# Ledger of designs, part 44: designed miniproteins, single chains, continued (2)

Each design is a single chain, and the fold is of that chain. pLDDT is the mean over its residues in the fold that is shown.

## One batch from the design tools (miniprotein)

Design m5511
Fold by ESMFold2-Fast:
Structure m5511 (fold): chain A 62 residues (1-62)
Amino acid sequence: MEKLKEEARGVVEAMLERGATKEQLKEGIKAIDEELKTETDETHKKGLELLKEELEEAIKKL
């Protein structure tokens, strides 16, 4: 769990370093929600959920 959280945070930090806007982060959340509807791997679902949480946290700070 901890390692997946660190990986998710790293992805979001990389997006912000590339100049991602609040709107782009929101679009990322929508893409994750769409992926979660078709994802069958429980580990990958967990990673996507954690990535969504990190994106939501980043949006609150922007």
Scores: mean pLDDT 79

Design m5512
Fold by ESMFold2-Fast:
Structure m5512 (fold): chain A 92 residues (1-92)
Amino acid sequence: SEHVEKARELLREARSLPVSQGDRDGIRMLENLLRELEEQNAPEEALKLLTEAVEKFLEAIKAEVEGADPEVVRKLLAEAVELVLEALRLAN
């Protein structure tokens, strides 16, 4: 899947950044979800949403690393979580 390849590249970028333990746990969770959904032949729409969640998560990490307002980081993380939940809903 083109979406899965993009998501994996974004997660590799996230791993290269000076991230917190919470961020590392989030990266691992998203890596595991990508693998599980791909192995289960989830709908392409679910994979696309999970990729969008990874994009938002990376935006949050970059904002945090750059010293952005905690509210901006929190909003981006919340958007990433909502996209993960939507992806999981479509995968079932």
Scores: mean pLDDT 87

Design m5513
Fold by ESMFold2-Fast:
Structure m5513 (fold): chain A 108 residues (1-108)
Amino acid sequence: HMEEQIEQNKRILDLLLERGTKGVIGFFSFDEEGRALVDKYFEEVVKRLGGKLIDSFEDEEGSYEIYETKEGIFIVRGHAKTLEARRKLLEKVNEKLIELGYMEEPDE
């Protein structure tokens, strides 16, 4: 269930905060019901952590937003309408995180 997935992501966030570990947490939806649930919980999480929007993207097939928190945790909200859009969205998010220095590029 989508609600259980969102609650699991919140628990992971709490564990990262408790341990002082830097990380990236993603909230992804693939239908309108999932999008509504993600939006509701994402607003609560961003407000709680003082997240600042640092990047966003939107087209007809999907969207993402990347927020940086005071604790150095990065929160991503994504939505994709199709399986192909989901793949492209995840690739774009990963490329942006590499560009921003939050992830390393694969060694050649």
Scores: mean pLDDT 67

Design m5514
Fold by ESMFold2-Fast:
Structure m5514 (fold): chain A 63 residues (1-63)
Amino acid sequence: LVKKAIEKLKEKNPDLDERAVKAAEDMAFNSLSASEAAKKYGVSVEEVIKAVELLREEYIKIA
């Protein structure tokens, strides 16, 4: 389910930074904070939070 949600997220939001999407995925699987994920992938905390919210929306649509 999570991988399908990420695939749909990337398809619907091609202008979204791929690094922010990877940060959101890492947060989901490895219990990282938004700030830790942002630092790890070199993106802003705001971009990570945006990606997390969009990923959550796609996850709900699949479930």
Scores: mean pLDDT 76

Design m5515
Fold by ESMFold2-Fast:
Structure m5515 (fold): chain A 66 residues (1-66)
Amino acid sequence: SAEETVRRLIEEERRRTGEHMPSYEKLLRRLAEQGLSPEELREFHRLRVEDTDAAMAFLAEVNARA
């Protein structure tokens, strides 16, 4: 589920950075509530880690759907 995906991605981020990131969890939950699939949530997380510009473009595309 999208909620399970959000929880898993937050746990992965905490393992990667060693930090608690409530603002990032809030962002991912909001994206899931907007209707993003588990696959789209995983893609956004990957882009945010690997390519910040691509992650921002992804977010803009999602916001344009509203």
Scores: mean pLDDT 79

Design m5516
Fold by ESMFold2-Fast:
Parts: structure tokens; sequence; C-alpha cells
Structure m5516 (fold): chain A 88 residues (1-88)
């Protein structure tokens, strides 16, 4: 089903996010988060909700870059957004 395909793609990206965070690889983390943004924009049935989730992800990347958030905290919040996206 379409939902099973979306779930698989999101789970693959979340795995990449976790692995990048575990290694302290900020560049790999940012690239994985950008891939999640693309999945949300493509597959969220409500474009305004999808845009809202992407803006939250952008804010997390900015907070990470300015040292306002740790990589572990950023990963936890990204996973929360991914879960919200899948629970629609």
Amino acid sequence: SMMEEIKKKVEEVVREIREAARRGDIEAFEEAVKRLMKLILKYDPDILIGIGRVLRLIGLLEDLRFGRLSLEEAAEEVERIAKEFLER
C-alpha cells in the first residue's frame, strides 16, 4: 500500500538520522533531515500541515547550527516530527 511505502522510506531516513547523530556527523544528519523534508512535502495529504512540519525541521537545523540544541536533542525532535507525519 502507499502508506507502507511511505512508512518504509521514512523509517530508512530515521535510521540514517540516528546513525549520523550517534557518530556526531552533522553534515550527514542535515542531509538526512532534508530527505525527510522532501518526503513530507511529497506525501503529506495536507500541504499546510506539511509546510508546518518542514518549518519545524528547518528551525531544528538552525538551532543545531547555532549550538542552541545538541545533536541528540535534535535527533529526538526530528523523530517526533516523523512519527506525527506517519500517524496521520
Scores: mean pLDDT 86

Design m5517
Fold by ESMFold2-Fast:
Structure m5517 (fold): chain A 78 residues (1-78)
Amino acid sequence: DEKLKERIKLLEEVAEEYRRRAEETGDPGAELNRALVEAAIEDLKRGKFGPASLMGFAVAVVYYRKKGDEEKAKLLET
């Protein structure tokens, strides 16, 4: 439950960052990444995963690794 809350918080941070980039740049790739991460949040709450949510986890893992935050990236690996 506490790990679940931490994972949701990390995914919400990534979704917010891509939402901000989409608003500032109009980049459809940023909007797609936001949607994929939001799918991951919803499916994590349900405990059942599809391709979109798995891609959302991958987006978030890559995001944190690029920032040098390996601990957060590992927490999101399924």
Scores: mean pLDDT 83

Design m5518
Fold by ESMFold2-Fast:
Structure m5518 (fold): chain A 87 residues (1-87)
Amino acid sequence: MVERARELAARAQEALAAGRLEEALALAAELLRLEAEQALSQMPAEEVLAGLDAMREEAAAVAPPELKEPVLAALDAVRAAVEAAAA
């Protein structure tokens, strides 16, 4: 898990540096999904979902207008995956 998460983070940073925003967002969303799935093994699903909801509120407040829709959509997809995995 940790090695895969670090690989995804490194690839996301590389994509950002190269200006590949869509690729960077996709990699960051996959990283977040893996971390959320790992968190489900250590804490109640309610806490994991609350954390994702807090991230969504922060993203809605601070994300640039051009990135707000794709960022919120990515967070919503991760939340749905966590909710399905916890059910």
Scores: mean pLDDT 77

Design m5519
Fold by ESMFold2-Fast:
Structure m5519 (fold): chain A 68 residues (1-68)
Amino acid sequence: HMELTPEQRALLREVLRRTYGLTDEQADEVIAFAEKTADPEELRAYLRSLGVSDEAADAFVELVETMR
């Protein structure tokens, strides 16, 4: 379990929407999933299931890990 600041949530939402092309709903679901899981592999798998590339998924997981 991880508590993101409102600023961190806004940053992640912007990256997911603008860089990865996810919808607002998908971005919010990814952020909620990242807050609940401590396993970076689960987060990568979830992003890949949404059509995010392996490289982009890895970059996002690294970004989230800096916020833990």
Scores: mean pLDDT 81

Design m5520
Fold by ESMFold2-Fast:
Structure m5520 (fold): chain A 104 residues (1-104)
Amino acid sequence: MEELLKKAEEAFQQGKYDETVKLAREAVDKAIELAKKSTDPEEIQRADSLAARGIRLMAEALKKAGKYDEAIKFVEEALQRARDAGLPTAVAVAEEILNELKKL
């Protein structure tokens, strides 16, 4: 997960937005699944933080690519999944980003 986010951040800096979205989405998927299966509060908290980072990076990459409708859809899906997994940081970040995207 952390390695995927690192690669996604590197792809973003290079303007490889499609690669950034793919890697960030994979990191978010893995973080949410880990949170659902884990009973360790520290592991769940780490998964929450990683999911929040991935959601933000995915949204920024889609914004840079001009794919605003796709960004809204992906953030809405991530928000619902974060709510279902009980991830407060990921939920807060997704809600903030979604409100910003809907203003555009």
Scores: mean pLDDT 86

Design m5521
Fold by ESMFold2-Fast:
Structure m5521 (fold): chain A 60 residues (1-60)
Amino acid sequence: KVEEFKERTRERLLEAGASPELADAGADQVAKTYKENGLSAAEKVADRLVEAVRRYKELT
């Protein structure tokens, strides 16, 4: 389930406009948060990262 969440987060970051390198780093961070702090904390981090990428692409 952690691996599934990690892959989903990577996909969301790529769709939002992140580079493959940034998407990989973000997915790794989210997977670590999931393992250490649980799903709700990981979801918050994932949503924050996706939002930041989307806003950066739209506003820049």
Scores: mean pLDDT 79

Design m5522
Fold by ESMFold2-Fast:
Structure m5522 (fold): chain A 95 residues (1-95)
Amino acid sequence: SNMEKLREFHEKAEKAAKELIEKMKKENSSVDEVRSAMINLVRLVLQEFKKLKAPEELIEVYEEAAERLRKAKTIEEIEKVVEEMFKRVKELLEK
């Protein structure tokens, strides 16, 4: 089903985001580099979700997260935005 594909993609995206942040921290990446990487990942996920005809509510969560990431000043704030985004997406996918 389309909803199963959205859930599988969500799980892969969350894992990819967590692994990327961990790798960038180990490489001593700057806040600007981590922010840019997360914004790029959110954009790629949005593109795929739109192809899968995801509900507008899911699209809005990612768009709001992208705005919040642009305003984040620390890696901790970036991690919190990403965590809250994926939690909200999971809630919407679970009805």
Scores: mean pLDDT 85

Design m5523
Fold by ESMFold2-Fast:
Parts: C-alpha cells; sequence; structure tokens
Structure m5523 (fold): chain A 81 residues (1-81)
C-alpha cells in the first residue's frame, strides 16, 4: 500500500513537472518531456498492479490527459524563448 502510493506520487510528479517547467518559460525538449512522462506512466501502472483502485485509475487518466497537452505546450515553450 505505502509503496503503491509512493509510486503513484512519483509517477504523477514526473508527468506534471515538465508541463510546469514549460509554463514557467523553460525550454524543455519534447523528447526529454516524453521520456519523463513515459517513466511516470510506468510508475502509475505499477502502482495500480500493486493496489488496484479507482483512485489510482483516476490518477493514470489525469496523467494521460496531461500528456495529451504536452506537444502543444512544448511548441509554445520553444516559441516563448
Amino acid sequence: MEEARKLAEEGLELVRTPVIEIANGKVVSLEEMLKRQKEGLELLRKAIELLPSPELEKALAEAEEIIALVPTLAALGRQAI
């Protein structure tokens, strides 16, 4: 349980952090961002395997929604710099 929660928290952080960096005007490569988000998704999926719950499934869905915005945000970040 504790391990699954930590994995989910770490996974969400990996997905959210690149978006926050771009929002703050940092130039983050799309490749680096997608790499971090892929790692975050893997951690979230592992958390769900350890503790299947609607809450963790919602966290995974949230992460997938954030990832869908990333190409647009990455393009804006590059143009803003």
Scores: mean pLDDT 72

Design m5524
Fold by ESMFold2-Fast:
Structure m5524 (fold): chain A 67 residues (1-67)
Amino acid sequence: SAVDEALARLKQAGGLPASTPDEELLRYIRELIEQGRLTEEQLAALLAALGVSPATIAEVLARIREV
């Protein structure tokens, strides 16, 4: 799916192994946001820079809020 591809691009950009579970990546990002080390706006900008569509960015942000 487009979301699965977006998460794969985030793993590569973050220097994480491609085998990293999506839930582990999402939890890590959620923890960074809760600690104030990353904003949702910064994450959206990074995803846009990686070529991810606005609709897919919204779905990624929704998944992060649900973990």
Scores: mean pLDDT 85

Design m5525
Fold by ESMFold2-Fast:
Structure m5525 (fold): chain A 81 residues (1-81)
Amino acid sequence: SMVDELLEELKELADTEKDVEKFGEKVRELLQRAVDEGLPLSDLLQLIVEVHEYLREKKKEEQLKAFGEVASEILEELKAR
């Protein structure tokens, strides 16, 4: 599914992109594309929770913060539509 593919892509990005700013930019691009392609809000929320838990378990604190900021911005933009 699109959610499973995005989850694996985001996990790989978290493991390979050591530059926190670039990580945040790529996360934004992936999440924005998914939303624009019609990913349901429930699936987006599930994806956000699963990526957040992955980053927390891996103790990637800087990436967790960057991910949380981007996810929050995407969700606020969706509320404004």
Scores: mean pLDDT 86

Design m5526
Fold by ESMFold2-Fast:
Structure m5526 (fold): chain A 87 residues (1-87)
Amino acid sequence: ELSPEQLARLAELEKKALEAYEAGNYEEAIRYLEEAARVAATIPDEALRLLAQAGAYAALSQAYRAAGNEEKAEEYAERARELRAAA
């Protein structure tokens, strides 16, 4: 399950990350997405937790690529794929 508070927090962090990304502030977007991944890791339901973490990692991959960090972008893309396959 996902608490209403956890869902609201994830939605807020994802919105802030998108706004920062669209503004070209990739370091800020990365910080919001790292926090979203931490919140996702606290979801009690395993399938929902894995899917939420995969989503955050996919977004982190995109943000790191935009920031010019190709190594981190590939790392997070692979982790996102693995988590999605496990869910």
Scores: mean pLDDT 85

Design m5527
Fold by ESMFold2-Fast:
Structure m5527 (fold): chain A 63 residues (1-63)
Amino acid sequence: MKEKITDQEVLQALAYMAGALKKRSLGKENEEAIKKIDELVEKAMTASPEEAQKLIREIFEIE
């Protein structure tokens, strides 16, 4: 077990949750928006902490 969670690991978890919540709110009718959310989540998994924060915000801004 790791003694300390890194900022990157926290942001990866937050990005995943943000994507899941946004997809749930949009429903099945917004297929392009759902695809965009999945792309942003994937980018957040490999991004720096600063870029991951930006990507999480972009997930919630998708319509």
Scores: mean pLDDT 74

Design m5528
Fold by ESMFold2-Fast:
Parts: sequence; structure tokens; C-alpha cells
Structure m5528 (fold): chain A 102 residues (1-102)
Amino acid sequence: MKGAAILDIVRASLEEILDFLNKYDEAYAFAISGGGIGALPVLREKGFTGKLAIIPNDIQAVVDALKAAGVDEVLISADPETGQRLKEALEAAGIKATLLTP
């Protein structure tokens, strides 16, 4: 199974995001904003060995990237409005999505 994290504004702990990603044989961390981009090197420093990428802050671009990667489950770290829209779009595309909020 493949997992991913979507990083907009990091509202949850990076440890929680890393624990989620470590459950998968192949994992991706996708940054969609400056806050997410800043989290990528921190995840690497904490031992994340999966793929790091920056994608546009666009719902369809996120869905297309996750479908192309063959992602089964995704964890979303974003503000509640953006996170809810991403969750709905991803679930409509057949990807299990969980929204992290503080």
C-alpha cells in the first residue's frame, strides 16, 4: 500500500505525520504551500526516506498527483476549509483521506 501526506499549513505535529507515513511500504510527502515546503527538510531530518515533492496549491493538481503515484491513503495537514475541500475531492477520486487539525 502507498501513503501520502499533503502539507499546506502544518497544523498537526510532524511526528504524527511521520508516524502515518511510516505505516506504508512507499510514502510521499507533497507540499502545496510555503509552510508545507518548510516542513519537507524537517521530515527528512526526522528520518523520512520517502519521496518529497512540491505541487501546485490546486485541488485537481493534488488529486492528479496522488492518483498518478497510486496512493491508497492520504493524511492532510491544512487549514480546516482547504483540508475539507481536499478530503472531499480525494474521497470522490477513491482515495481514503484523513484531515489533521490541531
Scores: mean pLDDT 80

Design m5529
Fold by ESMFold2-Fast:
Structure m5529 (fold): chain A 66 residues (1-66)
Amino acid sequence: ESVFEVTVAPGQIDAVAEQLKALPEVEKVEKISDTKLKVVAKGNPEEVKEKILAIPGVAAVELLEE
């Protein structure tokens, strides 16, 4: 499993969290702050990162753990 920190545009956290939960690879989404989400995902980290970055409202994605 991989752990990502996702930074979202102001006001977009709930919309981004909903789209993240819709991804089959995403196992857990945790709200850290009004602009940051912690995401636990399975599968290829590079492919998951690309899918997260494709979501409107995502500003940055950092891989924390593999």
Scores: mean pLDDT 81

Design m5530
Fold by ESMFold2-Fast:
Structure m5530 (fold): chain A 60 residues (1-60)
Amino acid sequence: SILEEIRRRSAEAAATLSDEEARRTVLELVDEGVNVHGLDREEAIRAAEEGGVLGRIRKA
């Protein structure tokens, strides 16, 4: 599902990207989920949180 894809991409970003790149990736993942896949913004944010990229941003 698209939520699983967002979680996977979030986890990849958390593991591989700088803090600035991770912030951009969160915005891109959420916006893509909403504008391309019709997700609610809150759903997209939760999927990104579950993947871990938001945890990286909060740490930085």
Scores: mean pLDDT 75

Design m5531
Fold by ESMFold2-Fast:
Structure m5531 (fold): chain A 68 residues (1-68)
Amino acid sequence: MEDGRRAAEAARRAETSAAAGAAAHELGKVYQMDPRAAEAAREAGREALRKAETPGARTSAQNALDAA
């Protein structure tokens, strides 16, 4: 039971990081493709991927990394 709850929490955290990464990348495009915004999005995606221990969390983290 503890393992299930920890996995769900890790997946949620990775998805939140992925969404943040995607948002930062889109913001960079709005401000003439600001390289710093894109770099921040990539770091957020990489950290989410590193913390992802479930297949769902890894997919969400990878999507953020691809969006960056």
Scores: mean pLDDT 55

Design m5532
Fold by ESMFold2-Fast:
Structure m5532 (fold): chain A 91 residues (1-91)
Amino acid sequence: DRRAQYQHALAVADGILAEGQARLDELLAQGVPRELIDRGRALGREHVDAPPEEQVAALLELYETLGEAAALAASMAILEARVARIREELA
């Protein structure tokens, strides 16, 4: 049952990541610099182990300072790391 719940959560997360990637691809096609996406991903990885309130604060700051693409990339990097940890528990 718990394994089935984790597998369901992973399927939902994979869908969110796919939608996020499609949005990043759209923003890149519109001329958003790839460097903003790369910077967002790096900053997201730095906040993976931060408390949820600090993660939210960091994402809001990224949105205000670097825009949607950087904030979205950062949130996706955090989700990817969480997904990887859950997959390790299922192995």
Scores: mean pLDDT 84

Design m5533
Fold by ESMFold2-Fast:
Structure m5533 (fold): chain A 74 residues (1-74)
Amino acid sequence: SMMDRADALVQRIEDLLQQLKQAVDQQAPESEIGQLVVQLLDAVNEAEATGDPEATRRASELMDEAVRLLQQYA
């Protein structure tokens, strides 16, 4: 169902955010950080496309966290 897909996408966004946090903390190459950001944006867009309100809210929250993390990295 679309709801099950939405839950899976939120989990993927959470996993990608954790990978991004680790990459930033370890001062990973810009190419690796950039790849994770692209994957995170793609997953967020897919979550929003499901039309699930909870998934959309959670995806937005996780995206805001990623933006704050990247601002600290820059």
Scores: mean pLDDT 84

Design m5534
Fold by ESMFold2-Fast:
Structure m5534 (fold): chain A 89 residues (1-89)
Amino acid sequence: MTYTGRITITIAPDLASDDTLNRMSDTLRQIARDSGTEIRGISRDLSNGQIYGIVRGTLDQIRRFGDLATQRATDLGATSVQTQIQRLN
């Protein structure tokens, strides 16, 4: 069964920079490799201090992605990490 995961990472606007968002983007790509998920897209909004990604995989792969993203993004100064999982019919 295939699932789509949407992840949103928020950094405080006063800490948001192109460098920080680039590091978060690279981290998301590494997490996708480590979790076995397929990256479908990554987007950034510097004005809101946000980066978001869309991944596909099995439920277990997306759960692992979310766990790794919460840990690694928090280590990089994220104030929140949210993962939404949708089953593909």
Scores: mean pLDDT 82

Design m5535
Fold by ESMFold2-Fast:
Structure m5535 (fold): chain A 78 residues (1-78)
Amino acid sequence: NAEKLSNLSEVQKRVLALLLESGKPLSASEIAEKLKVSQSTVSRALKYLESLGLVEYDKKTKTYSVNEENLNKIVKEL
């Protein structure tokens, strides 16, 4: 549902865009450093994006990646 993407905060949009642009998993601290925001702000944004199925957390590597299949499904529902 494209409506879920329009409801994202600016920080949530920037986190998602950075992960898409990087093309690789990033830790919350790496995202915070690249976006010049606090790690707590990034962690909250990532948890929300994960609740939407837009990002996935790997506990072994402690990194986040975009679920491109779920993102593509939401975009195709236009």
Scores: mean pLDDT 77

Design m5536
Fold by ESMFold2-Fast:
Structure m5536 (fold): chain A 80 residues (1-80)
Amino acid sequence: DAVDRAQDYIRLYLLEKIEELGTEEKFWEWLASQSEEERRAEFRAYVVEEAKKENLPVPSEEEFEEAFRLVMKSLEEVKK
């Protein structure tokens, strides 16, 4: 499922970002520093590049938006 694969790429990107920043606190600061539009563009670019590297189909805009919505909703519930 392309939506499931896109969610996995977005989650991988988040894990890499947490590792890069070193702490959960710095991760939340980074996330808060970006607009929703900036996050969407950054995550989409990552998903596209990862799919190309694996020689797999690039998720469509609709598939990416659904995956992004599901991951962001999950993060919002954790933050509460």
Scores: mean pLDDT 78

Design m5537
Fold by ESMFold2-Fast:
Parts: sequence; structure tokens; C-alpha cells
Structure m5537 (fold): chain A 78 residues (1-78)
Amino acid sequence: SDEELQRVIDLLESEKDLSDEELIELAKKRFPGLPLNVALQFLAQEYREIAELLEKNGLFEEAKKARELAERIESLIE
């Protein structure tokens, strides 16, 4: 639905400008009890799924931002 797409866009906009340290803390909060590298992989996967959803709906610029965020999160994995 348009409401679900807008919610996903709002989530992306709220999180895309987070620092590396804030993204690490976000991963820990969203996936508590997982090893950090696994939590970061799951967070990156969420943004890849968001990018796919946005692209399927013709939102190519927003999909690119979601992919860039996923790649940035992946760069934090050691």
C-alpha cells in the first residue's frame, strides 16, 4: 500500500544519516543477543529488502539510497 511505502521511506530517511557508531548501536538494539557481525548482516539485509521493494514500486532514487546504506552497514563487518 502507499501507506506502507511511505512508512518505509520515512524509516530510510530517519536512518540514512546515522553515524557508523549509531548504526552499530541500532543493529544491537534491533537484533539483541546476536553477535555484532551477525546483527549488522541482518540490518544490511533489511535495507537490501527495502531497496528491492522500493525498486519494484519505481522508486529508483530511494532504492539507491537504501542499497548505499546496506553497503555502508556491510563495511562495518569485520
Scores: mean pLDDT 87

Design m5538
Fold by ESMFold2-Fast:
Structure m5538 (fold): chain A 99 residues (1-99)
Amino acid sequence: MKTYYLGDITEPVTVEPGDKIIAEGVYHGNGLFSGGLGVIASKVPSIAAEVEKKVKQGDTVRVTILAKKPITFTPTANGIRVEGLTEENVEIESIEKLN
């Protein structure tokens, strides 16, 4: 089992089943996030629903997810491209408010 910090990904990485991904971002309301968490939440809408139960707009949030299938992250000039990330392919392990 490996843990990947989304903000530290500088080259293509394949996250294997049983590995973890950590993403952080600021919650802006209406299911919107900045940072790496915005990329994850756009593919896994249940993250926004679970975060909204625990935090308010302006809070910084850390989410840890467990991969159930291979997920590939590829850094690009415009952020990170994600392949294989879906609601069914991950499990939310934890949600933490950082401030």
Scores: mean pLDDT 83

Design m5539
Fold by ESMFold2-Fast:
Structure m5539 (fold): chain A 81 residues (1-81)
Amino acid sequence: SAEVAYLEALLARLEAAYRARDLAGARQIVTEAVNAPVEALIRSLAREFLAGLEAAESDEEALRIVGGAIRWLRQLLEDLK
């Protein structure tokens, strides 16, 4: 489906940002997901991850939040396949 393809591309982008420790890139990717043409639940969860990234007090905390988003997105994709 188009949604699965979008989420797989989103996961790949987040994993690349995580490996590069690119927090600005990760924040941009999550911000794009908030406004993406996907189900409202997915957009709601993207808003929660974005809020967590904005509230993070350290780069290490922000990276843990990105790692959490990656794990959640992997699980969601397994459930959709």
Scores: mean pLDDT 84

Design m5540
Fold by ESMFold2-Fast:
Structure m5540 (fold): chain A 62 residues (1-62)
Amino acid sequence: MKPSKEELIERGEKLVREAGKLYGLTPEQVERDIAGFRRDVENDYELALERIERLEKWLKER
């Protein structure tokens, strides 16, 4: 069962914040990435879903 767009956006925001903390991204970069991701979810849900799943796997299996 696919996540909703809202659920996917929340997952993306959480991952971007977590990755930003691990890789030392600036707050401006984190906010920009979150805004871009929200737009991506609305424009191409399938691509955004794949990106989130890949990032989740990357962060979990680091």
Scores: mean pLDDT 77

Design m5541
Fold by ESMFold2-Fast:
Structure m5541 (fold): chain A 117 residues (1-117)
Amino acid sequence: ELKVYEDLSVLSDPSVPSEDRLNFLERIEEFIKNVEELSSEVAEALLKALKPVVFEDPSVEVRVKAVEVLGLVALKTNDEKIIKEIKEVLEKVAKEDPFEEVREKAKEELKRIEEKL
């Protein structure tokens, strides 16, 4: 599934429509849901690609989905350092995102991560 998407730069390309970025995030989400565990390398790559999306993407729907995908990455990795960094990202989003929908999604994902640890 992710073999079709070698380049995560689609998430930061301003020429890509928000609908296409959202669809790409949904495909990443489906891939993560279907694996038992993410390697540290894959989890780190996803965190690096998603971090600017959750803070800077102009689309509220894209930021909500990116927050949801980051939460799922934290649930599917056993790397404590990556989980900690994802929690810090989500805590910042929960406090600072201008839209309530994005803040509430970040709070929901934080609670889900805390319930598994």
Scores: mean pLDDT 82

Design m5542
Fold by ESMFold2-Fast:
Structure m5542 (fold): chain A 85 residues (1-85)
Amino acid sequence: SDEDAAAILRLAERAKRLAEEAIRLAKEGRILEAEIQIGVAQLAVGVARLALRKSDLSPEQRARAERAIEEARRLIAEAEKLIKE
């Protein structure tokens, strides 16, 4: 449904914000706090992916949700790389 699609997109957007905060914290040397934000962002992505699998969405809605989730995953990967450096 449109409402389900919107809910998944909100979860993906929340994950993006958490990952962006993790990047900021990592750049400030606040590694533990960055790791916590990465963990929460990963959980949000997991919930969004589960919701996407259980939702009856149009192909267009599904594609938009998948792109939003992938963008969040990309930012999480960037934050993880900064912590390992």
Scores: mean pLDDT 89

Design m5543
Fold by ESMFold2-Fast:
Structure m5543 (fold): chain A 94 residues (1-94)
Amino acid sequence: SLKDLLEEIIKLLEEMKKAIEEKNLEKAQELVGRIGVLMSEAAKLASPEVQEKLDEAQKLIVGAYLYAQEGNYELALERLEEAIKILEEALKEV
């Protein structure tokens, strides 16, 4: 279900935060890939309003990984927190 997909994505984002806190870029890259697949599946089930939130969250997640690659872990974590918040709002709508 869309709800199950959103809950799994949020759990993977929490794992990605931990990977970035540990400076484990290999695990962060793996998680970005897994999250991207689930986001694509969620978008197929989502209303236009939820799709807009998924698109916004995806941009933040990609941006977070790019900041982490540059060594800007603090900005990376801020972007992930924002993405989690958007997805928690999407979860309330499903």
Scores: mean pLDDT 90

Design m5544
Fold by ESMFold2-Fast:
Structure m5544 (fold): chain A 65 residues (1-65)
Amino acid sequence: DPRLAAAQARLQAAGVLDRPILTPMSGEGGPAARAIAHALRKAGYKDVPVDGALTPELEAAIAAL
């Protein structure tokens, strides 16, 4: 998923993600979306669900970076 790949790059540039996520950025989210959600929660986006779904909350937090 290009959105998850872009989110990974933005989180890494912001210093929140010190290493790239080794899980492929593909499909409906799954492990990649969960890893991005954990990084966003560490950055202060506490309302982002960590269930592996591409939710509106996850997309809004990515856009807010």
Scores: mean pLDDT 69

Design m5545
Fold by ESMFold2-Fast:
Structure m5545 (fold): chain A 71 residues (1-71)
Amino acid sequence: SARAAALAANVAKAKAAGDDEFVELATLLATAETDPAAARALAERVGLSPAFLRRALREGLPVEEAERALA
């Protein structure tokens, strides 16, 4: 999907820059729509509820919104 491709591109950029925390969080965000454990882990780190996060990911959260949620 376009959302998954955008997240993958951002993960590649972060790896090149050595931003391991962003790589971890972006990977959790990408996985969270299909993996309840990943959704919970991401929610714990960013302070979001798992239900809200799953809905946002299903609706195609843009890369810019994902970066804002990870900050």
Scores: mean pLDDT 64

